# Designed miniproteins, single chains, continued (2): the designs that were tried, part 79

Each design is a single chain, and the fold is of that chain. pLDDT is the mean over its residues in the fold that is shown.

## One batch from the design tools (miniprotein)

Design m6912
Fold by ESMFold2-Fast:
Structure m6912 (fold): chain A 97 residues (1-97)
Amino acid sequence: GEIKKKLEKAKELIEKAKELFKEAMEKLKEGKYEEALKLLEKALELLREARKLLEEVKKKEEELSEEEKEELRKLELEIGILEGLIGIVKGVAKLIS
């Protein structure tokens, strides 16, 4: 029950962060650097919330099914990749604005 709800909420937050990242990339293409940076900061806030949910799930690792452990690992990896991409894009945007 609780573990599944936290994994689903984390997944929703990650998907919303991806949407914000795509919107930020569109703003960058338009030269709207300040708007893009605000969208990237919002995406990072959602990813931090998702990480907190996954840390709560990790504290109950012994209670996780093999499917839930695999989902947890996939979501952690996805957060890490997206955080890395956002970091690079923010760095570039600040250098060229």
Scores: mean pLDDT 87

Design m6913
Fold by ESMFold2-Fast:
Structure m6913 (fold): chain A 58 residues (1-58)
Amino acid sequence: SPVEELLKEAKKRIEENKDDPSKQDAVIQELVRRLKEAGASNQEIQKAVNELQDLIDS
């Protein structure tokens, strides 16, 4: 699904930028924007953001 593809790409970018909070914020904002454009629900967007935050906090 487009949601899953966008989330996988965002997770990869977070892992590549573990030491750069500004780039991590940009990745999250870009993911939210692209998910909205793809027609994702607010629940799907929140779940995706939570998964990226969990990855950052790991």
Scores: mean pLDDT 84

Design m6914
Fold by ESMFold2-Fast:
Structure m6914 (fold): chain A 74 residues (1-74)
Amino acid sequence: MSLEELTAEALARLRAWIDANPDASLGEMMQRVGEIVRELRAAHPELSDEDLRAIALALANEALAAHEAREAAA
């Protein structure tokens, strides 16, 4: 599985979790990001720290965007 495929799957997992948790705080979304990154590190020891950081950044940006969209709708 490529870095792009892993990033896409991680984003899909995060989006599904956010959709299932409409009352989630930014802190809770960021905890979920951390859980996904930890699972990826354990499952894919071949991934570099740079690769994991890139995935983490993509997930963090998604969480921030979702939080901002919810705040704007409130």
Scores: mean pLDDT 84

Design m6915
Fold by ESMFold2-Fast:
Structure m6915 (fold): chain A 91 residues (1-91)
Amino acid sequence: SLELDLKLIALILRAIGILLDTTDPTAIEAAKLILEAARLALKIPDEEVRKEIIELLEKAIEALQAGRYEEALELAKKALELAEKALAEQG
């Protein structure tokens, strides 16, 4: 849906903003994984899987903004793993 596409694009832009502002290596890694997960999620046709990825990525961005970098990294890893699995199952 257009709504989910716009949410993913917004998450990509927010992650880019964090990358431009941060020098913390864990925050940089988390933001890079958020970017990749959101990019992959744009290719996923299953809207329920896309919603789950968006929820994980929104929580990851919130954790980054709160300085909880390890939490953000774990959330970003989960989102990326889910996106990669979904694309593998779709062909």
Scores: mean pLDDT 88

Design m6917
Fold by ESMFold2-Fast:
Structure m6917 (fold): chain A 62 residues (1-62)
Amino acid sequence: AAARDRFNQLVVRAAKAVIDGNEEEAKRLQEELRAETGYEVRVEKFTDENGNVLARVTVRPA
């Protein structure tokens, strides 16, 4: 339970950092996710067809 909540919090924080253009914070949070969970998490900023700025999150085993 606690591990999932921690993972979700870190993913949300990383996504916000990417959307805000805070590249250093985003990299730090992605490295923390990998170190704590054993998953490689990639967060990428993109714009959808309606012009909304979103973050794409890809999660895979390291």
Scores: mean pLDDT 76

Design m6918
Fold by ESMFold2-Fast:
Structure m6918 (fold): chain A 72 residues (1-72)
Amino acid sequence: AEIDDGVAAIHLAVGKLLMEKGDYEGAIKSYEKAIELATDPELRKEAYRNLAEAYRKMGDTEKAQEWEEKAK
């Protein structure tokens, strides 16, 4: 579980780096992997918030809102 959260945190960090590069599609995939592996609710919520931001950057406001609601 803790090891899974560690791997999830790495995917979250990779997603953040891809966001900085403007690779929003790559960031989405990394955040989805973080969500898949995360057992910590706070880490999962952070991934949801970052995924929502990636969708906003792509202009998909509907998907962005969906993920933002999951982060609450």
Scores: mean pLDDT 82

Design m6919
Fold by ESMFold2-Fast:
Structure m6919 (fold): chain A 64 residues (1-64)
Amino acid sequence: MERVRIAVAPEDRETAAEAARAAADNPDIAGVGPLEEVAAEAERLAADGEAAARARAAARAAAA
């Protein structure tokens, strides 16, 4: 599988990162092309989504 480029809004970026992570972790995907590249892209997108999720969790904790 070739590199997938995703240019999305911040909210969609989090959703895209989670979807990419799930796809890379899915064993059915293991039969498709170079998984190393898919996993690397998923990790990059997931890291961006993780940072956003952590910020939101911290804000909620401070408010509660």
Scores: mean pLDDT 57

Design m6920
Fold by ESMFold2-Fast:
Structure m6920 (fold): chain A 68 residues (1-68)
Amino acid sequence: IEEIVKRIKEQVEKYGIGAALFPAESEEEARELKEALEKAGLKAVVRVLEAPGDDGSVERYVFAIATA
């Protein structure tokens, strides 16, 4: 998560907006990422996207957008 925060922050500094989409092991990763981005002085929106599997398994992705 810290590495993702650094990458998003660099994108915000260069382009005014940063974003990331990555596989999540838990919904807690989305909360941790949002908190870390806000602590870094960024305005962030973080959401969990879910794709249900045929056997009842769920794939999760964390999507984040941040601005200055």
Scores: mean pLDDT 75

Design m6921
Fold by ESMFold2-Fast:
Structure m6921 (fold): chain A 94 residues (1-94)
Amino acid sequence: SPLAEALRRAAEKLRQMAEAVENGDFETALKYAQEFLKAVDEAAALSDPETARRLINKAVAYVIDIVGALFSKDYETAAKIAREAAEEFERLAE
């Protein structure tokens, strides 16, 4: 379904962001973070209002945690959270 495709794309962008962070490529990580948010917005647009609200809240919570880890220069934790978030969005696509 288009919703499942958008959620799988969100997961893929989070995995790509984690890899970029692990490689110290923060410009590429930011690009993938923006593409992740675009995929979440697309998934929300394809969902009922309650599901859309839950998807957006989940994405915001993960972004806050990742950004917090990045500001503390804990790049390993930032990449780990991004990969855990990717697994969650992959599960939502099932």
Scores: mean pLDDT 89

Design m6922
Fold by ESMFold2-Fast:
Structure m6922 (fold): chain A 113 residues (1-113)
Amino acid sequence: NPEAEARRALVEELKENFEKAREYIVKAAEYRKKGDLEKAREYGKKAARYAQGYAVQIGAAARFGLLSDEELREILRELGYSDEEIEAILEAVRNRDWGRLLVLTQEELDRRL
């Protein structure tokens, strides 16, 4: 089923982008604690890039109906978002507020900084 394969590929890439963003945020926090502000900034920029890709993928999946609201809720719960955060993300998507979507999707990652 080509649609099922496309959905699976999107979910896998979305999860990979989120996990890479988390990895780089953790590294940025570690270098900041060591006083290496240059490396902290470098890893922070890498984290932001992956978080931005992740937010764009969420917005596109919802806008084009590739993922249902329930499928998106399940993915976001698996990634560690609370039910309150998930509803805020879905509201930002419905309102086409891409700036707020980026902020909300990155807040879980920023929790580690």
Scores: mean pLDDT 75

Design m6923
Fold by ESMFold2-Fast:
Structure m6923 (fold): chain A 55 residues (1-55)
Amino acid sequence: MEPSEMELLNAFVLALAAGDEAAARAYRDRLLGSYTDPEVQAQAEALLDALEASM
């Protein structure tokens, strides 16, 4: 099953909130790897980096 962009982002946020760094990293990598638009990828990377830094 291919999760949507929103599902991967939600999974990443939930993993961060749960303190599951390994799961958060896996979801982050999957989300970033799914983007074909470099501008969208850069924006998503910045957002994910900011959320991770909040841990």
Scores: mean pLDDT 74

Design m6924
Fold by ESMFold2-Fast:
Structure m6924 (fold): chain A 68 residues (1-68)
Amino acid sequence: MDKKEEAKKLNEEGKKLFKEGKYEEALKKYKEAIELDPDYKEAWGNLGEVLKKLKKYKEANVYFIKAL
């Protein structure tokens, strides 16, 4: 499977977990997505949002900057 397509799939799985309130599981999926596609800005932004939900605000800010 193409790494970029796998990253998109992982990002969608992470979004589903995030909507279910499973923030730690969503975090894992978003990290896997950016490992496969480091240019995937949406996944970087989503990783920042989940870190914010986990109250890791300083870490979240780093990932939001990467999403720009």
Scores: mean pLDDT 80

Design m6925
Fold by ESMFold2-Fast:
Structure m6925 (fold): chain A 107 residues (1-107)
Amino acid sequence: ALEEAKKLYKEGVKAYKAGDYEKAVELFDKAIELAKGVNPELLALAKAGRGMARYKLGKYEEAAEDFKEALKLFPSSTPLLIYLARALRKAGKGEEADEYLERALSI
């Protein structure tokens, strides 16, 4: 399960870099399913990747949720805090976005 999850994660990253955001979401979904209960770090990375792909697809609320889940394991990740703030702002949650941006600036 873990080796398959890692492979799917890498394929998702490749799809994202190619601009194939829908395919990236599908691959990250599969990686998440295999990583849950097995590898928390890979689960968080796959959720962050899915959040980035969802953001590119305009799915801002779903992207924000993925970034929040990833932040539970990586609470001081400046890139995740910035991505989350951007997603929240696009979702119309500007006040919440400003809280996460302030956290990013305090690191």
Scores: mean pLDDT 88

Design m6926
Fold by ESMFold2-Fast:
Structure m6926 (fold): chain A 60 residues (1-60)
Amino acid sequence: KSEIRERVLAELERLGIKITEEALEYLIEAVGDDEKKLREVLEKLKDKEVITLSDVKAVI
């Protein structure tokens, strides 16, 4: 749980993107340990400055 949270936050910080807490929780639950799925979701959301729960639900 903590490891995937840190990886998501580190990748988003590197890209200059923020995420809401509810969106982060939903994303982690949906992708689990699937790094490939995480990458695909982030590629769809990379043009946003802030990722919301609605944004994550639209791509998952």
Scores: mean pLDDT 78

Design m6927
Fold by ESMFold2-Fast:
Structure m6927 (fold): chain A 74 residues (1-74)
Amino acid sequence: MTPEELKAEMDRALEAGDIDRAAELFYEYLKKTKDTSIDLVADAMRILAGAIEQGNEEALKKITEAIKEFNKRS
């Protein structure tokens, strides 16, 4: 899956309320792109909010680790 495909799938997962998949795809996107863009902060916040709203501890853990990895790149 290309970075563009990962971004598109992540947006679809967020629209569907599939927060587990959105968090997984966000982490894969970070691994493949090394992107440090501020726009990724908005995507991370959307996934984090969704995980909190759903009480999804696994997705919350996944997005938190992804945010930690993103911060190491600044």
Scores: mean pLDDT 77

Design m6928
Fold by ESMFold2-Fast:
Structure m6928 (fold): chain A 57 residues (1-57)
Amino acid sequence: DEEFRRRLELAERLLRTTDAPISDIARSLGFPSLSEFNRAFTEHFGRSPSEVKREAR
C-alpha cells in the first residue's frame, strides 16, 4: 500500500525534524492510536518511533 508507506515515511521525517510528541505525530497523520502507529512503524522500519527520535537527538 503506497499511501500507507508514504505516511510512515513522513512520520519518520517528522520524528527526526520536530520536537512534537510521538502521539501527536501519529494522530496528525491519521493513525487511529499510538499503539497501532508503533506497531506499523516498527514492522516497516525494524525499529520503534522512540528509537528514531532518540537517534535524531
Scores: mean pLDDT 80

Design m6930
Fold by ESMFold2-Fast:
Structure m6930 (fold): chain A 56 residues (1-56)
Amino acid sequence: MKVPQSFLDRALKLLKEKGIPVDSEEAKKIIAEVLATDDPELIEAAIKQLKEREAE
């Protein structure tokens, strides 16, 4: 499943402003709020996409 880039961009901005690592528990909470979801599979998919984007 692909998370929309607009949500990923918002999540990245919030994480960077707070100095939170993308794969931390606190990052999962922020991603859940941005996506308006409690689905752990969607949150993990978002984290994976963010990590792949950082590797580019």
Scores: mean pLDDT 75

Design m6931
Fold by ESMFold2-Fast:
Parts: structure tokens; C-alpha cells; sequence
Structure m6931 (fold): chain A 85 residues (1-85)
């Protein structure tokens, strides 16, 4: 697969982990790691989108539900698939 397929696969794994009870702090850390990976691969737009979601979750930790995290990840996966189709 392409470099972006690797990022999408890791996001789909993260989405599954969130549904299984992964903490918001671990989700933020994983998104930051994926953003850095995407940036190193030259996927600047993907890196920016990953960073934007990470920052949104950081700013709203106390007000963010698990369903909000799931929605954010699903929207990001869809957007990445559309941008790199």
C-alpha cells in the first residue's frame, strides 16, 4: 500500500482501540505520533489534519465524550481516503 494507507490503517486500529476503552490521553499521544510520521513521509496535509484533531482533543479533554472521539476519527479517516483516492 501507499504511505497514506499505513496512516489510515493505524487510524482504523486507533478507532477500534477507542471503542475498547482507550484513554483520551493515549489517543492524543497516538495522533501526535501519526502526525509526525505523516510529516516525515511528506504527507503534509495528512499531518496537519492529524495535528488539528489532536489539538481539538487537548483543548476539550473534560468536555469530549467517547462518541465525540469516535466521530472525529471516523471523519478524519473518511477525509484522508477522499484526499488520497
Amino acid sequence: GSAVDSIISELESLLSDVKSGKSIDDVISDLESLSSKAKNLGLTEAADLLEALSNTLKDNKSGTSIDDIIKGLEELITKLKELFS
Scores: mean pLDDT 85

Design m6932
Fold by ESMFold2-Fast:
Structure m6932 (fold): chain A 80 residues (1-80)
Amino acid sequence: AEEYIKKGEELEKKGDYKEAGEEYKKAGEIYWKQKKYEEAAEAYEKAAKAYEKAGDKKKALEADINAGIALLVAAVEKSF
């Protein structure tokens, strides 16, 4: 998961925002499967910002929604 965050950061430095968003999205999906919902939310937020810079408003919105869902799940798990 962290490997995809690092790849996304390297792609952002090169201005490859669309590819950076894809790598951050993969990290978010891996963290979600690991039930690391706070880390998943952070990864999806990074993906959303990268997609916004790439001009992909639809993917940015989808990533923002996934980040919000991850934060909600994290909050519910802390309630137990």
Scores: mean pLDDT 82

Design m6933
Fold by ESMFold2-Fast:
Structure m6933 (fold): chain A 108 residues (1-108)
Amino acid sequence: ASAAAVAAVRAALEGLAAAGLAEVTVDGATFTITVTGDPAARAGVERGLGTLEEEGAAKVEVDGDTFTVEVTGDTEGAAKGAAAIAGGAAAGSAEAAAAGRAGAALAA
């Protein structure tokens, strides 16, 4: 994998970890992502990682709440996937906020 492709994916996944949505472990071009118990966070991660795999930038394996991502070196695909991961994190947060608002409205 190219260093630029690995760096782009790493930055996006570190952003996901900083948001508290997942834990990320790095081993060269391979990333192990453990999603928190929030279903919206999981859906956001799945959406972003699906884009990486669709663009051919990475191979993604799923085992429960753990995702293993191997970056395959396409820098353009990795950049698109990294943007999708960042967007997925934002979407997961928005979904959680929307659910909270709906619950509050029903309780009123």
Scores: mean pLDDT 68

Design m6934
Fold by ESMFold2-Fast:
Structure m6934 (fold): chain A 85 residues (1-85)
Amino acid sequence: SSSEAIKQLEIFVESAIEQLRKVFSPEDVEKIEKKLKELLSTLTESDSVQYINDVAIAVARALEETMRRKDAELGLKKLEEIKAK
């Protein structure tokens, strides 16, 4: 269900934030966490499971690239692009 897909994405995001805390400053983590929470707030049960999964894949790729490059500004930009869709 879309509700379960959103819940799985929320769990993934919490896990990803813990990984970000190991790599970035508390200030940068707070900025990324805020953007992730804003993005999650745009998702509703009226969204298709396919759409929620597409967002989850895009978020996962954005965060992986952000951590690999150690570039918080890149992460914020990519998350804003996903949110604007």
Scores: mean pLDDT 85

Design m6935
Fold by ESMFold2-Fast:
Structure m6935 (fold): chain A 88 residues (1-88)
Amino acid sequence: MDELLERINEALAALEAGAPLEEIRERIEEIIELAKKLGVPKEVIESLEKALEAESNLEAAMELGVAEVALAVYEVVKKKEEERRKEK
């Protein structure tokens, strides 16, 4: 899971560095494959797919940002549920 968040952050950093949209799309395709393999929520995958269809760097950054926040929230919720089960 940390690896998925790291890849999203790397794609965002590449966008900030002015990488071409074609390179960003390639990174997003790899992120989507990893996300599906890890069984992340559909909402995260949908945001990543919207980023892949983006027509501008700004649109790609916005959708990747939504996916990053959604994934971070999901990880916090999952960790809290796991901790509640251990502290009985």
Scores: mean pLDDT 79

Design m6936
Fold by ESMFold2-Fast:
Structure m6936 (fold): chain A 71 residues (1-71)
Amino acid sequence: SEKEKLKNLAIRMARLSKEEADALTPEQLREIVIEKLIESTGFSREEAEEMLEKYIEDPEAADREGARKVL
């Protein structure tokens, strides 16, 4: 599910516990991941959101385009 993907990214990128990630809404998880993507890549918010959407829809394609370097 999208929530599961967002939860796993937030745990990895923001070093949340599983319990903390489970307590957050999908919207809160998305915001955390976007913030960490901006921090790690230096991209704009728009670019970070685009990268996240690509990862959610097609993890394999996002992985090849360099998502592995930031995730």
Scores: mean pLDDT 73

Design m6937
Fold by ESMFold2-Fast:
Structure m6937 (fold): chain A 76 residues (1-76)
Amino acid sequence: SLEEIEKWFREKYTPDEAEVAIEAAKRALEKGLSDEQVRLAANWAATLYSLGMSREEAIETAVAIAEVFQRAEERK
């Protein structure tokens, strides 16, 4: 659930990284992505932000990656 994602990221990451991850998870949920891809979006957003990508670019890129993975899984 989103609450479990929020708790996990807030315990393991900096406040800024957790906020970016949670926002990416919310956007992925709004787009109808699966729980697996929502978690993937959160992880990618935190990682990209920690590597120096802007908050907005990290979130947008992470959600796009998750969408690609969800479409690929539907084709297997």
Scores: mean pLDDT 83

Design m6938
Fold by ESMFold2-Fast:
Structure m6938 (fold): chain A 94 residues (1-94)
Amino acid sequence: SKELEEAAVEAARKFRELVAMGLENHPELRDKLTELATLLDKFINYVEEGDFEKAKEYAEKMFKLLDEIMPYLSPEEQKIAEELKELVKKVLEL
């Protein structure tokens, strides 16, 4: 649907913002941010395949990783991370 496509595009945009900021501001989080990128790519691929069971599995892994890095992020980065979580949830609802 259009809503699914818009949510997926917005999730990718927010992810790029978070990774760019995180890699610059938090070099110690590089491995976790790289893992987050891989998990997002898998999530998007499973959504495109219509495998929502696997998409939910990868969304849960992403949420766990985001929660692990959240205390180390600035307020601005935390807002982007929370927006990413909400966009991923929206994709799963559509």
Scores: mean pLDDT 80

Design m6939
Fold by ESMFold2-Fast:
Structure m6939 (fold): chain A 65 residues (1-65)
Amino acid sequence: ELEEKLEEERRRAKEAEERARKRFEELKGLPEEELRRLFEELARNARTLEETILAGLIDERLREL
């Protein structure tokens, strides 16, 4: 049963990552100031794995700017 749980968690993690990356592609074109605000909001309010991954992607983008 542990194997089944691990597979389910991996599937959910993959889905969350894919959703976060798609959302990031839509958001990465925003001005630096808006990206900073989104990062701060996500860092404080993230409740899902998708939101946590998205916050990390935005943080990396901000380091490039």
Scores: mean pLDDT 79

Design m6940
Fold by ESMFold2-Fast:
Structure m6940 (fold): chain A 62 residues (1-62)
Amino acid sequence: EAEKYLEEAIRYYEEGNYEKALEYAKKSLEIEESPESKSVLGGALRELGKYEEADELLREAM
């Protein structure tokens, strides 16, 4: 279920584990595209220093 992966992605993001947040957000997005999974993915990419890729995803999610 896409929601389950999104929930795990948010949990890892809140814990500061951006690598795991990125992994689970991508899994959620592969099952179902949602603004929420794109936002978590973009946020994790920003924290990992991938600013250009993150900005593109965050604009799409809005």
Scores: mean pLDDT 73

Design m6941
Fold by ESMFold2-Fast:
Structure m6941 (fold): chain A 58 residues (1-58)
Amino acid sequence: SRIEKLEAARRRLEEQIEWLREKIAASTDERTKKLLEQSVKSLQDMVESLKKKIEELK
């Protein structure tokens, strides 16, 4: 179903966020950490948009 596809996309983005958080924790470079944190923020915004769309379809 369409909901299943959106939930799969959300899970994929959440997995990317976790992977980036691990990279942030492992990084010693402050500039790299800030760039990765910005990427995490963008992905979190996408996850929130998908969650709203999933809720509207249920």
Scores: mean pLDDT 85

Design m6942
Fold by ESMFold2-Fast:
Structure m6942 (fold): chain A 68 residues (1-68)
Amino acid sequence: MTVKLSGIAPGAEPQIAIDLAKNFPSFLGVEVDSAARQAFFTFGSKEDAEKAIEYIKKTYPQVKASLA
């Protein structure tokens, strides 16, 4: 399951990836598109992906998060 983030501040992607890896056990990896200010976070479970979207909306309200 993949979560797409957009509207990420330049250079914030590594910190978001660290936060998600720390908080979600099924976190598998991140793919960053810095030019588009987007990142894709992959999870081994749909439940973790959905919880990650809620976490991002609470912690990074300026960022848009959706299932990809």
Scores: mean pLDDT 78

Design m6943
Fold by ESMFold2-Fast:
Structure m6943 (fold): chain A 90 residues (1-90)
Amino acid sequence: SEQEEFLALANRTAIENIRKAKSKEEIVLILDGQIAFYQEMKKTADPRLAALLDEFIDTNKQLKKQVEEGKATKEDVAAAIEAQIERIRA
């Protein structure tokens, strides 16, 4: 769908921003933006996409905590968002 294509494109932009991030704080800010974006998109999403967005919100909240604790790298975060793109396109 057009909504799924838009989400995939937005997530590719997020991956680029994560790759360019220079600090843990920048990665956290990007993840907060992604969580807010998914929460907004969920308001108009069909039930299947809404369920996927709920999973992604929970995953990104966990990733944010791991980044804050020094347990996840920006490469880990990029890989997780890439996996989210694949699930949206499936």
Scores: mean pLDDT 84

Design m6944
Fold by ESMFold2-Fast:
Structure m6944 (fold): chain A 69 residues (1-69)
Amino acid sequence: MELKVPVVSALESKGEYPTPEQVKEALLEAGFSEELAEKIAERIAEEKERLDELGVVSVAMYALAENEE
């Protein structure tokens, strides 16, 4: 997916435990739309219990895949 690499790069810049707000900011800086960045940040907030197991990058990529269908 063409957006996958920019998402990973943006999230890595925020450290290992970024907040949903930091994820949204990173995605906006990477050139994603406000709507897409907000949806990914909301998904990370909903999946907080999985962050320790999967990592925030993995959760964000799952959210991105769901939005792209």
Scores: mean pLDDT 61

Design m6945
Fold by ESMFold2-Fast:
Structure m6945 (fold): chain A 55 residues (1-55)
Amino acid sequence: SLAAEIAEVAARVQEVAREVLEHRRATGEVDPELLAELQRLSDELERLLREQDAQ
């Protein structure tokens, strides 16, 4: 279901966001690959939420 897809993507956003913060804390730098993945997942989540609102 769309709700299940939203929940899965939201969980992945939280996981990758945590990795970004951990990498920054450990190295003092933001990992551009992790940041790009976070952006991609956030865009996907926004698209799914917009689709849900259209239903």
Scores: mean pLDDT 84

Design m6946
Fold by ESMFold2-Fast:
Structure m6946 (fold): chain A 91 residues (1-91)
Amino acid sequence: VEEIRELLKKASDAINAGDADKAVEYLEQLTEKIKEANLSKEELRDIGIQLVALALQVVGAEVDGKLTPEQAERILEAIRKAMKALDEKEK
C-alpha cells in the first residue's frame, strides 16, 4: 500500500531531522492505516521489518543528539503501537 510506504518514509525523515512531533504524527497515521488496510502476510512482515529499522534509527538519533531521551521514548511508544496493530492483523 503506497500510503503506508509513504508514512514509513516520512516517519524516517522526521526522526533523522529530530522532529519528534512529526514522527509521532506519521506513526499514528501509519497505525490507523494498518488497522484499516487489507494486508498480505508478506506486506505485514515487510512493514514489521521497517518498524524494527525505525526503532533502531530512533536509538541512533538519540545517541547522535538529534533526539532527547524523552522524544526518543515518545517515538518508540508510537512504533510499539504500530507493531501491536500488525500483530493483531496476523491473528
Scores: mean pLDDT 84

Design m6947
Fold by ESMFold2-Fast:
Formats: sequence, C-alpha cells, structure tokens
Structure m6947 (fold): chain A 71 residues (1-71)
Amino acid sequence: MSPLERVIEAAKELIEKKGIDETTQRSIAEELGVSQATVSRHFRELMAKYGLKSREALLRYLYYEVLAKKL
C-alpha cells in the first residue's frame, strides 16, 4: 500500500468517525503517527493528482466520496 493510499484512508476514516471539521492535517498526522509536514507533502501530491487547487477542495472531495459510500 502506497503512503498516499494510507493518507487517503486515514482522512476518510476520520471524516466517517468525527466529520470534516475534525479532519485536519494535524488529526491525520496523529492518526498515522507521522509529522504534519509529511501529511502536507502527501496532500500536495494528491491535489496535483486530482487537479484540485486547495487543501479544502481535497478534503471536500474525500468527504463526498465518504458520503457516496454510505448511500
């Protein structure tokens, strides 16, 4: 499993358990046991991969994927 996939899964799990407001780079870093700088770097790579312009857009994208999974 790639480091990016681990970040995506941790973010989605936090969104499901605590909601989007509690799903920050800090909370993801705590969940994974890594630094916030590591999460920030992976967020930049994910934003480039998905063609998203902001961290907020990336988190909303993941949030909608979590909601769709429950429907």
Scores: mean pLDDT 79

Design m6948
Fold by ESMFold2-Fast:
Structure m6948 (fold): chain A 66 residues (1-66)
Amino acid sequence: MRFRVTFVGDVARGIGIVLRLIGDPNVEVEPLSEDEYLVTHTGSPEEAAALEAELRADPSVRVERL
């Protein structure tokens, strides 16, 4: 599953989220710009859905499913 992730405003929260994503062995992160990342989840559909829900719950993040 692929997501476009855009960070809005809070640099400290953005750094924390990037570190969480990079630390996940089932996640590949490709920077598109300073605040936009292409996130590819290669694990189970349930894990991908859980990641999407986690990211959508953060008000500093905008998530678009591709």
Scores: mean pLDDT 79

